# Designed miniproteins, single chains, continued (3), part 26

Each design is a single chain, and the fold is of that chain. pLDDT is the mean over its residues in the fold that is shown.

## One batch from the design tools (miniprotein)

Design m8927
Fold by ESMFold2-Fast:
Structure m8927 (fold): chain A 76 residues (1-76)
Amino acid sequence: SAGLELAEKQIEKSFELIEQSIKEKSEELLEEAKKLFEEAYKLLEKVFPPEFKKKLEELKKKFEELVEEAKKKLEE
């Protein structure tokens, strides 16, 4: 329970940091978002049973797609 709540908050914060990286044109904030997501992903892997591995991989793919979008906007 506590682990899931922490992971959810870290994921929300990582997505907020992606938005802030675009707004502030900051590659450093984008790197912080990536680090925070990695920490949250590790927590989810520990809390979620193995049958949810596909859902976790889909979440990771979605985050990676948002990071790629942010990188393109930072190049503009």
Scores: mean pLDDT 80

Design m8928
Fold by ESMFold2-Fast:
Structure m8928 (fold): chain A 60 residues (1-60)
Amino acid sequence: APQRAVATVSLPKLSEDELGLREGDEVLILEEVDENFVLAQSLATGEVGLVPKSALRIVS
């Protein structure tokens, strides 16, 4: 099953490849891209994009 995480900070969408999030938004981690970034889907918007791992807290 895809890993769930919660945004610990609000993130503006600064590029087409990035995911914009509000603090407390839930995401599904779809893929680990590198040591710093994951590809995730916002459960609030359904959008997919890159998120820094430091902005997420894994749930369970």
Scores: mean pLDDT 82

Design m8929
Fold by ESMFold2-Fast:
Structure m8929 (fold): chain A 64 residues (1-64)
Amino acid sequence: SAEDYFELGKEYEKQKKYDLAIYHYMEALELDPEFEEAKEALRELLEKLNDQAGLKVLDQLLKS
């Protein structure tokens, strides 16, 4: 479920496995595009990593 992907993303983020955290947050949003907690977690993580390309992709996804 979207919640399961979100929980896995949080776990990988705690382990500093950021690529895996991003992947799981993206999968959560693909299953539930209105999942506010997953959007915020992904946005904050991408900002922390200074991933401007990732932030642009997220913005486009949210406007689709």
Scores: mean pLDDT 80

Design m8930
Fold by ESMFold2-Fast:
Structure m8930 (fold): chain A 72 residues (1-72)
Amino acid sequence: DKDLALHDIEAEAARRLVAGWSDEEVIAFVKELAKKYGIEMTDEEIEELVKRLRHMVDLGRQDGAAVRAARA
């Protein structure tokens, strides 16, 4: 299932960004995982995905809702 594989790649990439991995390390990781799942992604698509996930992670750190979620 392509959608499930892409979701797993995004979830694992986001998890590593939250854990303090660099964008370059996560890009390398996504390339390996896409290869493992047989998903064709260009270098540009992978870089765009990681940049988008980084932006979302950074927004989550700045969002007051993240503090409320951590209390649950």
Scores: mean pLDDT 74

Design m8931
Fold by ESMFold2-Fast:
Structure m8931 (fold): chain A 63 residues (1-63)
Amino acid sequence: MIDPFVEKVLEEGEREAEELDSPELLRELEELRELAKEEKDISKLIGLVLRAIGALLDVRLAR
């Protein structure tokens, strides 16, 4: 079960990736979603969220 907070962040990120037309970002977010399914440590889940935010910022700064 994915943490509801992490799921919400990933859903927002996926929507943003579609708006930015970035298949690379979408794939990275899908990979993070898969990792989040098995992760039960809240500090590691926060790390995954920060990684997703970093990926979004990287794409935005490249534009």
Scores: mean pLDDT 72

Design m8932
Fold by ESMFold2-Fast:
Structure m8932 (fold): chain A 68 residues (1-68)
Amino acid sequence: EVIELVERAIEAAEKGDIKTAAELLADAAALSKDEKVRELLAEAVEALRNGDVEKAIELARKALELEK
């Protein structure tokens, strides 16, 4: 579930759907039991709010690697 939400968020961000990407990352953070994964996903949401889409995708991919 967390993995699926993060993968969908990355796809949304790559398509320019920033609102959907941020919502999916926030949902993934709420469901994750790993503190480091939650921190990375929260930082990714903050990066999207600042317009740094590349940074957000990088942080989301790093969270995905830790969750797998």
Scores: mean pLDDT 83

Design m8933
Fold by ESMFold2-Fast:
Structure m8933 (fold): chain A 65 residues (1-65)
Amino acid sequence: SIKIVSAELAIMAIGVDAGIAVKVEYKDDTLVVTLEEGDPEAIEKAKEEIKRYGEYLGLKVEIKE
């Protein structure tokens, strides 16, 4: 779906802008986002942005570190 692909790209862009290594997978109607490396403050900010973006789009988001 264009909605899912757009969401994956947007989440990856949030990671790049924050200087964080991000892995995004869509599985069982859930966007699974893994934040692998980066500044702790940037990671927390990115987590909040990703959660808000998922809520805005009506998508389930699971964040892993």
Scores: mean pLDDT 80

Design m8934
Fold by ESMFold2-Fast:
Structure m8934 (fold): chain A 72 residues (1-72)
Amino acid sequence: HMSKEEFEAEVDYALAVMLLSLAKKYGADPELIAKARELFERARKAGVISPEETDRLLKELDELEAQAKAAA
C-alpha cells in the first residue's frame, strides 16, 4: 500500500514532468520553471526519481530558463 507521502511525491513528479513538457512546447514562464524545479526536488527527496534522472531534468529546466531570459 502506498503511503500518503509517497503518493504526494508521485503526483509532484507527474506535475513537474507535465510542466517541463509544456515549457518545452509553448515557452517557459520563469515562475512555472521554478515550480517544476521544486516539484522535482520533492520527488527526489521522497525517492520517487533517481539522482541521475533528477540532475538531467533540472539541467533541462536550467536550459529553458536561460532561453526564456534570452528571449525577453
Scores: mean pLDDT 80

Design m8935
Fold by ESMFold2-Fast:
Parts: structure tokens; sequence; C-alpha cells
Structure m8935 (fold): chain A 82 residues (1-82)
């Protein structure tokens, strides 16, 4: 059974949030980069992709609060086009 694009988006978002909570900023940044690629290539939202890319950079810098804020903004942008 193949997960829907929305199910993969939710899974990646939860992975990123979990990694941020655990202080695993490298894993969080990787999940956020995958989420940005999904947003650009499958959700068709360049706005969401940019927010997730900014979130990935914030996570890589250890700024968990900024990464979380940008992740939420990206999720809101992704849902505007549906």
Amino acid sequence: MEPSVVAREVGLALRALGALLDGDYEAAAEALRELAELAKNELGSEEAAKKFEEAARAAAAGDAEKARKLLLEGLKAANKNL
C-alpha cells in the first residue's frame, strides 16, 4: 500500500518535529529538505518549498524554534493550494 502525498507530507513533518525535540538537528534538517522537495515536485507549492528550505537551514544551525515556526508556515502554505 503506497502512502498518499499528504500522508508522506505528514510523516516527514512528524519526523522533523521529533528530531527537533530530540536535539537531532542533522536528522531534522534532512527531513525538512525532503519535505521541501515533496512540496516543490508533488504538492506544487513553491512558497511551501521555500519555507521548508529555510526551516532546514534553521535546524542545521541549531535554531529549533525558528525551524518549527517555518515548518508550520510551510504546512499552511502547502494547504492553501488544495
Scores: mean pLDDT 82

Design m8936
Fold by ESMFold2-Fast:
Structure m8936 (fold): chain A 74 residues (1-74)
Amino acid sequence: SSVQQYAQQLQAQAAQARAAGDHVTEAGLRGQLSFVQLALQAGVTDAPSLQEALKAGAKYGDKLGEENFKKSRE
């Protein structure tokens, strides 16, 4: 399915970012992958619905990144 193919692409891109030492890109891609996996678990098989979920997930990933960065500081 297109959703499973997209998840595989995100995994491959995250692995490439990790190999390149690009921690920020890796974290973002892993966040997107987690969101795609949650959408699949919720029964989202429809490409338009997935695209909207991914846009929301990208914004959510940015917020989580900021929160995790703040929590890692005293």
Scores: mean pLDDT 70

Design m8937
Fold by ESMFold2-Fast:
Structure m8937 (fold): chain A 55 residues (1-55)
Amino acid sequence: MSPAQEELIALGLEAARAGLSLEEITALMVRKADELGMSDDELKAAWHRFLQQLA
């Protein structure tokens, strides 16, 4: 994965550890992906990896 995707996954995992809901985590990750100039495909790949790391 790109460094931007790794940063996004790390943000998601930190939010999950802080006790945020999946809806709140999704909103944060989408906003961060937009700030990083990430494509929809890149965001989708990062989201799938984030979910795998939660399991």
Scores: mean pLDDT 83

Design m8938
Fold by ESMFold2-Fast:
Structure m8938 (fold): chain A 99 residues (1-99)
Amino acid sequence: SRAKKERELAIKLTSAILLVIGHREDLRLAGTLTPEDEAALDEILRLLIEAGRAFDAGDYEKAAEYLKRALELARATPAVPESVVEALEEALELAEELK
């Protein structure tokens, strides 16, 4: 059960990272990536990478803190798609359960 949740969190963190990178590239190619949106997406990506590092260290409390910050920023940024918000919510729920 716990090992299954750890594996699921790893997959959801990876998925969230790829969704952020993909969306940033879609906006860049469309010529619609503003400096403000770029800064927000880059900070969300940084927080996800830090959450992954905390997860690798077994620090689920720290992983949850980074995911909470990423989710707050994603919700405050209109350019962030609902798919990214949902991925962050799911990853946070798993990190909270693993505490």
Scores: mean pLDDT 89

Design m8939
Fold by ESMFold2-Fast:
Structure m8939 (fold): chain A 71 residues (1-71)
Amino acid sequence: HMTEEEIKKAGEKYDELMREFNKLRIEAGKNNDIFKYGKKYLEKQIQLAEELGDEDLVEFYKRSLEKLDAL
């Protein structure tokens, strides 16, 4: 059981984390070692998404990691 206030607070925290992750992704893209940073970033994203129970996000980042490994 979650209240509407708890659901809203959880959503706001998730959005904040996603903004932080997007900043890290942009920084990884500017780094000379983009493959190394990109792979580590994606692996961490998969772990965090699994902890949150977000199956769609897990699948998205796993596919992104597979594409990076195929390069």
Scores: mean pLDDT 67

Design m8940
Fold by ESMFold2-Fast:
Structure m8940 (fold): chain A 67 residues (1-67)
Amino acid sequence: SLEEKRREAINEAYATVLLSAAYVALKLGDRETVEEEIARLREILPELSPKMQEKVEAFIAELRAQM
């Protein structure tokens, strides 16, 4: 439905903000903030489309690899 697609879009936008915040924190050496943002991403992960879930999981793995 349009309502479901709208909620998906909002959740994807929120995930993008969290990914950006985690990436900036990583570049600043703030591991605690990276972990907090990863935890928030994992909480919203089931609310995302399967394609977006895959993208977010890949990005989390990349953040972890650089920590």
Scores: mean pLDDT 85

Design m8942
Fold by ESMFold2-Fast:
Structure m8942 (fold): chain A 110 residues (1-110)
Amino acid sequence: DEQAKEELGKGSQAYNEKNYEKAIEYYEKAIELSTDPSIKIRALYNLAKAYEKLGEYEKAAEAYEELAKIYLELGDLNGASYALLQAADAYEKAGKLEEAKKLREKAEEL
């Protein structure tokens, strides 16, 4: 996934320059192009953080839920639990308290 790694790198550069909209575009391309779970994990985590910087908390939560799904597919229950808790925090900031509660309960059951 050389192209996906390049897009991930461009996204991280844009993020460091505080151009979060451009960072999101590059991270989405990295996710689309990648077949490597490790690249998808990094891109999804950074995508969620970029959405949080823009105050788009519901989109951040959705990115963390996709992150949790990949961790579950890999059998990484600790990674999945962490991602679900991050998604819950993002939903809470979005005012979606019921969704946040369900994700916290799911994380505790892992």
Scores: mean pLDDT 91

Design m8943
Fold by ESMFold2-Fast:
Structure m8943 (fold): chain A 71 residues (1-71)
Amino acid sequence: RAEELIREAERLLREAAAALPTDPERARALLRRAGELLAEALEIDPSAEERVRALEERLAPALRAALAAAA
C-alpha cells in the first residue's frame, strides 16, 4: 500500500511538471496532493523514508516554481 502511494506521488509530480507552464494553480494542487501521499506512505511504512526523501527533494523546487509562476 505504501509503495502504491509513492508511485501515485511520482505520477502526480510528473503531471504537475507538465501542467506548470499553462496552469500553475493546478500544478500547485497536484504537488500538494503528492506531498500528502508521501506523508501517508511514511506513516504506513517508515522504512520507505529514503524513497520519500528523494521525492521530497524533487517536490520542494517544483512547488517553489509553481508558486512563483502563479504570483
Scores: mean pLDDT 76

Design m8944
Fold by ESMFold2-Fast:
Structure m8944 (fold): chain A 58 residues (1-58)
Amino acid sequence: MDYEKLIKEYEEKIKKDPNDAVAWYNLGLAYRKAGKKEEADKYFKKAIELDPNLTLAK
């Protein structure tokens, strides 16, 4: 339930700004926390595609 709320909040952010790579990354983290690795990986890929520096900024 809590993870569904987080996912919805980040989805709303992306709806307002679909070029926000950080929001895509945070959506991936929310899915990871929910135990949904495949979905998390897809959103991480999207974030990195928008901003490749997200991978290097570890």
Scores: mean pLDDT 76

Design m8945
Fold by ESMFold2-Fast:
Structure m8945 (fold): chain A 90 residues (1-90)
Amino acid sequence: AAALRDEAAARLAEGQAARDAGDYRRAAELLVEAARLFEEAGDYGLAAEAYRAAAEAARQAGAPDEEVERLLARAEELRAKAAAAEAAAA
């Protein structure tokens, strides 16, 4: 779990740097990778945030609306999982 989280954080940082550099296509790819790694680590909240950031980067890169909507739908699904996990832990 720790190794997956560390790798996810590294991909997230790379994606944010690519976005700041204006490379929105690379940013979207790195942010999707970060989101997948956070999801594998069971960190659904961070995974949802990364998918939302990926959707914004994809939109700025000129990706089709269907691709952006797909990423946003995945973010909402993971946000719901995060909320359910918190409720179950209470």
Scores: mean pLDDT 84

Design m8946
Fold by ESMFold2-Fast:
Structure m8946 (fold): chain A 65 residues (1-65)
Amino acid sequence: SLDLVAFLRTVPGVGEALARQIAGLVRNIGLDRIDEITPSLLKVIPGVDAATAEAIVAALRERLG
């Protein structure tokens, strides 16, 4: 299986620290509730703009949904 952190680091604007934070959020929420990870939720993280949040959500939906 692909490492989720390594996958998230392929998203433009996502460095290792942010990728680890998002991967932790995915693990805490669980795959059954992946729909709760929205761009609005990710924009609560300092330094995440609307474009980066939308790119992360799109990547997670394609990979895990």
Scores: mean pLDDT 78

Design m8947
Fold by ESMFold2-Fast:
Structure m8947 (fold): chain A 77 residues (1-77)
Amino acid sequence: MTPKEIGDKFYELGKKYYQSGNYEKAGEYFRLAGDYYVQAGDKEKAATYYRMAADFYEKSGNKQKAEEYRKRADELA
């Protein structure tokens, strides 16, 4: 599988955890989607997924990871 295909699978997993209210796992899977989109060379989608991850880390009370991934998204965009 390509990095983009793996990233798409992690995005779908993040969405499922978001819909079930598990914000910590949603953040982790959106982060993984971002990591694989970086490997695919799609910096714009990677930044979008890192911002999604940061928002869900914030909702789960993990302010440190939220700040980290907002910074990573800003560096890509």
Scores: mean pLDDT 88

Design m8949
Fold by ESMFold2-Fast:
Structure m8949 (fold): chain A 60 residues (1-60)
Amino acid sequence: SSRREEARRGSENLPEERRRITREIAEKLRKIGEEVDKALELSKKEGLSFKEALKIASEE
């Protein structure tokens, strides 16, 4: 257990919670964007329906 420079031990309140939530949302959006991009590429390369391409991209 690292007990070195716990800077925000007592400063964790509403602003800190909002930052954590925002970061989690940003990461989820990034993942969704990657799946959509892969689906578009699969649809373009293999002539698949976007629906089918999205299923394949989501499976990966």
Scores: mean pLDDT 69

Design m8950
Fold by ESMFold2-Fast:
Structure m8950 (fold): chain A 89 residues (1-89)
Amino acid sequence: MKPLSEEELKEMLERLEKLLEEEKALVAAEAPARAAEAQALLERAAEHVRKALEALAEGDNEAAREHYARAQELAAELAALIEAERAAA
């Protein structure tokens, strides 16, 4: 398996930013009881997206991929939290 190219990584980061904005709206609608925990996950994921974009701008594609992977993991944790709260409703 080949690592993501700079162009592919930039596209994936833009899609992830859009996903995080959508998940922020879903937290307010579907998981208000766990809003503080969800907000912490959102902030951590957004910080890693920002760091990945900064690394990409500096030509550090390896650091950018590492931050992207961490942001994706945090976004998945957030999605699982929203799903758990939705299932409990």
Scores: mean pLDDT 79

Design m8951
Fold by ESMFold2-Fast:
Structure m8951 (fold): chain A 81 residues (1-81)
Amino acid sequence: SEKEKLKKELEERTKRTRDFMKRLDALTRQLRAEGKSEMEILNVLREEVDRAYKEGYLDEATYKVLMSQLDLREAQLERKG
Protein backbone atom coordinates (compact mmCIF):
# COMPACT_ATOMS: atom_id res chain seq x y z
CA SER A 1 0.00 0.00 0.00
CA GLU A 2 1.03 3.65 -0.42
CA LYS A 3 1.11 4.06 3.39
CA GLU A 4 3.51 1.11 3.80
CA LYS A 5 5.69 2.41 0.92
CA LEU A 6 5.90 5.90 2.49
CA LYS A 7 6.73 4.38 5.91
CA LYS A 8 9.55 2.29 4.39
CA GLU A 9 10.92 5.28 2.42
CA LEU A 10 10.82 7.44 5.58
CA GLU A 11 12.58 4.70 7.61
CA GLU A 12 15.32 4.30 4.95
CA ARG A 13 15.79 8.10 4.72
CA THR A 14 15.93 8.39 8.54
CA LYS A 15 18.56 5.60 8.70
CA ARG A 16 20.71 7.25 5.98
CA THR A 17 20.49 10.62 7.74
CA ARG A 18 21.37 9.05 11.12
CA ASP A 19 24.32 7.10 9.65
CA PHE A 20 25.56 10.23 7.85
CA MET A 21 25.29 12.30 11.07
CA LYS A 22 27.37 9.65 12.89
CA ARG A 23 30.00 9.95 10.12
CA LEU A 24 30.04 13.76 10.53
CA ASP A 25 30.43 13.34 14.32
CA ALA A 26 33.37 10.92 13.82
CA LEU A 27 34.97 13.32 11.30
CA THR A 28 34.48 16.24 13.74
CA ARG A 29 36.25 14.30 16.54
CA GLN A 30 39.11 13.34 14.17
CA LEU A 31 39.67 16.92 12.94
CA ARG A 32 39.49 18.29 16.51
CA ALA A 33 42.09 15.71 17.62
CA GLU A 34 44.28 16.90 14.71
CA GLY A 35 44.14 20.45 16.13
CA LYS A 36 41.78 21.97 13.55
CA SER A 37 39.84 25.07 14.62
CA GLU A 38 36.05 24.86 14.98
CA MET A 39 35.69 27.05 11.86
CA GLU A 40 38.00 24.77 9.83
CA ILE A 41 35.95 21.77 11.04
CA LEU A 42 32.68 23.45 9.93
CA ASN A 43 34.17 24.12 6.47
CA VAL A 44 35.11 20.42 6.08
CA LEU A 45 31.62 19.36 7.27
CA ARG A 46 30.01 21.69 4.68
CA GLU A 47 32.09 20.05 1.93
CA GLU A 48 31.06 16.54 3.12
CA VAL A 49 27.35 17.53 3.18
CA ASP A 50 27.64 19.11 -0.32
CA ARG A 51 29.38 15.97 -1.66
CA ALA A 52 26.73 13.64 -0.18
CA TYR A 53 23.97 15.77 -1.75
CA LYS A 54 25.77 15.85 -5.14
CA GLU A 55 26.18 12.04 -5.03
CA GLY A 56 22.42 11.62 -4.36
CA TYR A 57 22.95 10.21 -0.85
CA LEU A 58 21.02 13.11 0.77
CA ASP A 59 17.73 14.52 -0.50
CA GLU A 60 17.26 18.31 -0.83
CA ALA A 61 15.20 18.64 2.38
CA THR A 62 17.84 16.83 4.51
CA TYR A 63 20.62 18.82 2.81
CA LYS A 64 18.92 22.14 3.69
CA VAL A 65 18.38 21.07 7.33
CA LEU A 66 22.03 19.98 7.75
CA MET A 67 23.37 23.17 6.13
CA SER A 68 21.09 25.28 8.38
CA GLN A 69 22.50 23.46 11.45
CA LEU A 70 26.05 24.23 10.29
CA ASP A 71 25.07 27.90 9.73
CA LEU A 72 23.76 28.08 13.32
CA ARG A 73 26.99 26.54 14.66
CA GLU A 74 29.05 29.10 12.68
CA ALA A 75 26.94 31.98 14.08
CA GLN A 76 27.50 30.67 17.64
CA LEU A 77 31.29 30.59 17.06
CA GLU A 78 31.27 34.20 15.75
CA ARG A 79 29.53 35.32 18.99
CA LYS A 80 32.39 33.82 21.06
CA GLY A 81 35.02 35.91 19.20
Scores: mean pLDDT 82

Design m8952
Fold by ESMFold2-Fast:
Structure m8952 (fold): chain A 65 residues (1-65)
Amino acid sequence: MHLEAAAWYLSQDRYDEALAHLEKALREDPSLAPLADKLAAYLRSQGRDAEADRVVALGRRLAAE
């Protein structure tokens, strides 16, 4: 799933690739927006707070479209 790919790229510090996969997932299925929030929560649990904030910001931007 695109969200799993986004999580993996974020764990590898590949933010551009992670955001591209997240955007693709949300455009194909906007109902996945809550899963983007869960991904951000997972990243915070791993100590990746700045990356989690970027995921939340992108997910909210796409949900607003």
Scores: mean pLDDT 72

Design m8953
Fold by ESMFold2-Fast:
Structure m8953 (fold): chain A 74 residues (1-74)
Amino acid sequence: SKAAQFRALMLETVARLEEEAEAAGFSKEKRDVIIADLAARLQALFDAHGDTLSPAEFRAAAEAIAAAVLAEHS
């Protein structure tokens, strides 16, 4: 289902950012804040646009959100 695809994309995006933050040397406390912020924004994206976006559009938007979150917390 589309909802299952979007859930998988959200989990993939969170996992990638967690790995990037760990590789960058961020503390666990800082990583927890970054991941919580990302998860909240991805959920908001899904709630607002989950029925209108294609999986490819959702992936692109999720990647843009992840980049913005990392930049804000760097």
Scores: mean pLDDT 86

Design m8954
Fold by ESMFold2-Fast:
Structure m8954 (fold): chain A 103 residues (1-103)
Amino acid sequence: MSKDEVLLQLTTVFTGKVFSSVDDKVTLSDTQKSLLEKYLGVEVPKVVTARILGNMVLTIWAEDPEIKISREELSKMLGAKITDEEIEEAKKEVEKFIKEVKG
């Protein structure tokens, strides 16, 4: 599975909606927006791309010790292996997004 497919599956798991491209726009529910804002410590736009949302979900999974899903379990759910390099890139993309939102 490609990296983009992993991000799309993470976005699908988080939203319950299927997307065809990582560049597709995702309209967040108030609950989804609030959860992301609480975790990232910044205001999140109501509309984001599937790419950034997938990166946010991966980053949250990697950083939150209360999420009791192992890397092996997550990889099985997504049908793809999650690498440390993918996690680090997801964190960098989220940091870039936060800087752009903060202006």
Scores: mean pLDDT 77

Design m8955
Fold by ESMFold2-Fast:
Structure m8955 (fold): chain A 83 residues (1-83)
Amino acid sequence: VPLLPREEVLRFVEELAKRPVTQAELIAGGMLAAASGDPEALVKLAEIAYKNGDKETARFFYEQALKLDPNNEKAKKLLEKIK
């Protein structure tokens, strides 16, 4: 069972996408998304990290998303692109 409501975590991640974010905010968002058990929130965080030029953090979030949902095609394709 997820530790946090998925909908609240998704709204937090969507808010991060609307503005420039720090690496600390990305890491905090990733911890919340992982605790919620929502692979889509992790994929969105990875996309934000990649747009910021942080390929290492993006790769980490895509890998975490695939741990929750091994069949997530979007995460697989984007992870291959940055690997």
Scores: mean pLDDT 75

Design m8956
Fold by ESMFold2-Fast:
Structure m8956 (fold): chain A 56 residues (1-56)
Amino acid sequence: SMMDQLKEEAIKKVKEAAEKYNIPKEVLDEIIELIRQGKFEEAEKLAMRAVLEAMS
């Protein structure tokens, strides 16, 4: 489905960001879980926060 494709794309992007910024696996797993639940806004906020903290 289109929603499943959006979730897979989001998960792929988050995994790439986690590898690039060395985001902890626990945080990555939480972001992926939010994406799977369709909570894209919450997933985006958590991912952005994790990237900013990794760059601090």
Scores: mean pLDDT 83

Design m8957
Fold by ESMFold2-Fast:
Structure m8957 (fold): chain A 100 residues (1-100)
Amino acid sequence: AARGVQAAYIRVERDGVRFELSAAFGSAEAGRRHTEALVEGQERLLAGGEDLRVEIRGDADEETLELMRRAREIVEALPPNAGVGGGGSIEATRAIIARA
């Protein structure tokens, strides 16, 4: 555990339904689970005809804002059509998380 745990909270809303994603980085295991959840969430939203939208939820300290910014970068790195192109940004994101 070189860098400790990084946490990110992402709130997504679609058609009035709120979808809350929370994730921890800093370990390959947590990173993989987070990436899988983001990919599945993105694909679900695209199937409904809407993109994944990220909202910051609740109170956020300076450190929390920095973690949320990193989470947002991961979400933005996901392709709009998750699963199209055979990897790309999704695999790159997994590699980054695995190294953290």
Scores: mean pLDDT 43

Design m8958
Fold by ESMFold2-Fast:
Formats: sequence, structure tokens, C-alpha cells
Structure m8958 (fold): chain A 87 residues (1-87)
Amino acid sequence: ADENERLVLEGEALIALGRMAMSLGDYELAIKLYDEAIALFEASDHPEAKRLIARALKLKAEALEKLGKYEEAEELREKARELEEEA
């Protein structure tokens, strides 16, 4: 319980930092922070983990589009849609 809650809280904090990085134009840092958040959510047995991963993938896709990586961004959006259908 405590560890799964901790992983989710740490992941949400990384998402917040990633959004700040996006606002500052540091898209590479945003991707790194979103990847770390995704790893924490994937390590969690939390009931909302799939929704949180899907959200993080969409945010990472936005950062990839800012870097001109449109094909990689669309691949992540498709993965996010699949996770949302399971949630």
C-alpha cells in the first residue's frame, strides 16, 4: 500500500516537473522526466497505473512533436489509447 502510493506520488511529481520543463522549452528534459514517471507507474500495482501511464505517454508525445519526432509521438499516442481502453 505505502510503496504503491509512494511510486504514484513520485511519478505525479515528475509529471509536474516535466510540464515545467515543457513550459521552459526544455523538451529533452521533459521526455526524461516523463520516462522516469512512466517507470514508477509501471512498477506500481496501483489501480490507476494504466491511466497514469497513458497520460504520461501523451505528454511525452507532445514533447517529441516539439522536437519534430512526429512518428515516435503518434506511436506513443496509439499505446496510450490501448491502455485507456483497458482502464
Scores: mean pLDDT 87

Design m8959
Fold by ESMFold2-Fast:
Structure m8959 (fold): chain A 57 residues (1-57)
Amino acid sequence: KAEELVRQIAELVEKGADVDELVYKIVELAELGFEDLAKKLAELLSKGASAEEILKV
């Protein structure tokens, strides 16, 4: 579900994961039909958003 993937992305950001890992999770969201959410998260990550900001999406 989308909320679970968003939480996983936030946890990866907090841990300092590679950009490739973050992109992979965003692509999973898009493929599950959450394209608008995936696009918003990609924009936030490109601007250096914190884990807390990711969770607010």
Scores: mean pLDDT 79

Design m8960
Fold by ESMFold2-Fast:
Structure m8960 (fold): chain A 64 residues (1-64)
Amino acid sequence: GEAQELAREARDLVEAGMSPAEAGLVAGKRGKEKGISAQELIDALREQGLSGSARVGAALALSE
């Protein structure tokens, strides 16, 4: 689904040299625009093996 696609994009950004926290923020902002739930996106980020920093970044962007 959309959350899994955003999580893969975040992983690819980290592999390209972006910090996990910044990649998480990018995924969170896009998820908010698409109406994706915070829980769904955080679970997808965890499934992609992204660090706690990435999940915190996503949560920050989603919570406002």
Scores: mean pLDDT 81

Design m8961
Fold by ESMFold2-Fast:
Structure m8961 (fold): chain A 56 residues (1-56)
Amino acid sequence: GPLEEALAELRRIAEESTDPGLRAAAGMALQEAERSGDAEAAVKSLEGVRRFAASL
């Protein structure tokens, strides 16, 4: 579902990104999403991480 898809993508960005700031942002978003279990918040956080990636 949307939560599992967002968690998987955040984990991928945290583990595979070459930019340390992007890895940190994705890692923090992943940790919070895993803690809360909130699909809407997780998707919103992923959108923020993707906007940050696009600014690099």
Scores: mean pLDDT 86

Design m8963
Fold by ESMFold2-Fast:
Structure m8963 (fold): chain A 70 residues (1-70)
Amino acid sequence: SREEMREAILEILKEKGDITVDEAYEELQKRLPKPPSKDEVRELIDELIARGEVEKVGGSGDNEVYRYKE
């Protein structure tokens, strides 16, 4: 489910700290039997930012970096 995908992203951020969309995508392919696409990862990160659980810490475009905010 999308919630399971969001929880997996949060776990990756808690373990690794600062992470890009590409790094999240690569880790999700290792952790989930049905991983999201890169576009879905961007959407899931945007949802987590809206929920106040993730923040953007810098960068632009492909270099945008995200961090767990709790």
Scores: mean pLDDT 81

Design m8964
Fold by ESMFold2-Fast:
Structure m8964 (fold): chain A 64 residues (1-64)
Amino acid sequence: SSAEKRELILRGIGLRLRAIGLEFEAELLKKSGRPEDIARAERLLEEARRLEEEAERLFKEADE
């Protein structure tokens, strides 16, 4: 239904926005050049990747 598709899209958008936030934080941490900040940035980027993959899955489900 249209309502179910809209819910999937909204959930996907929410996950993508969270991923973008983590990517910005990771980029800022990498610019510090400190080993601990670089390690934290790598973990945030991995989390962002997982959120983007889930968002893409939800968008594809909404298109079907």
Scores: mean pLDDT 89

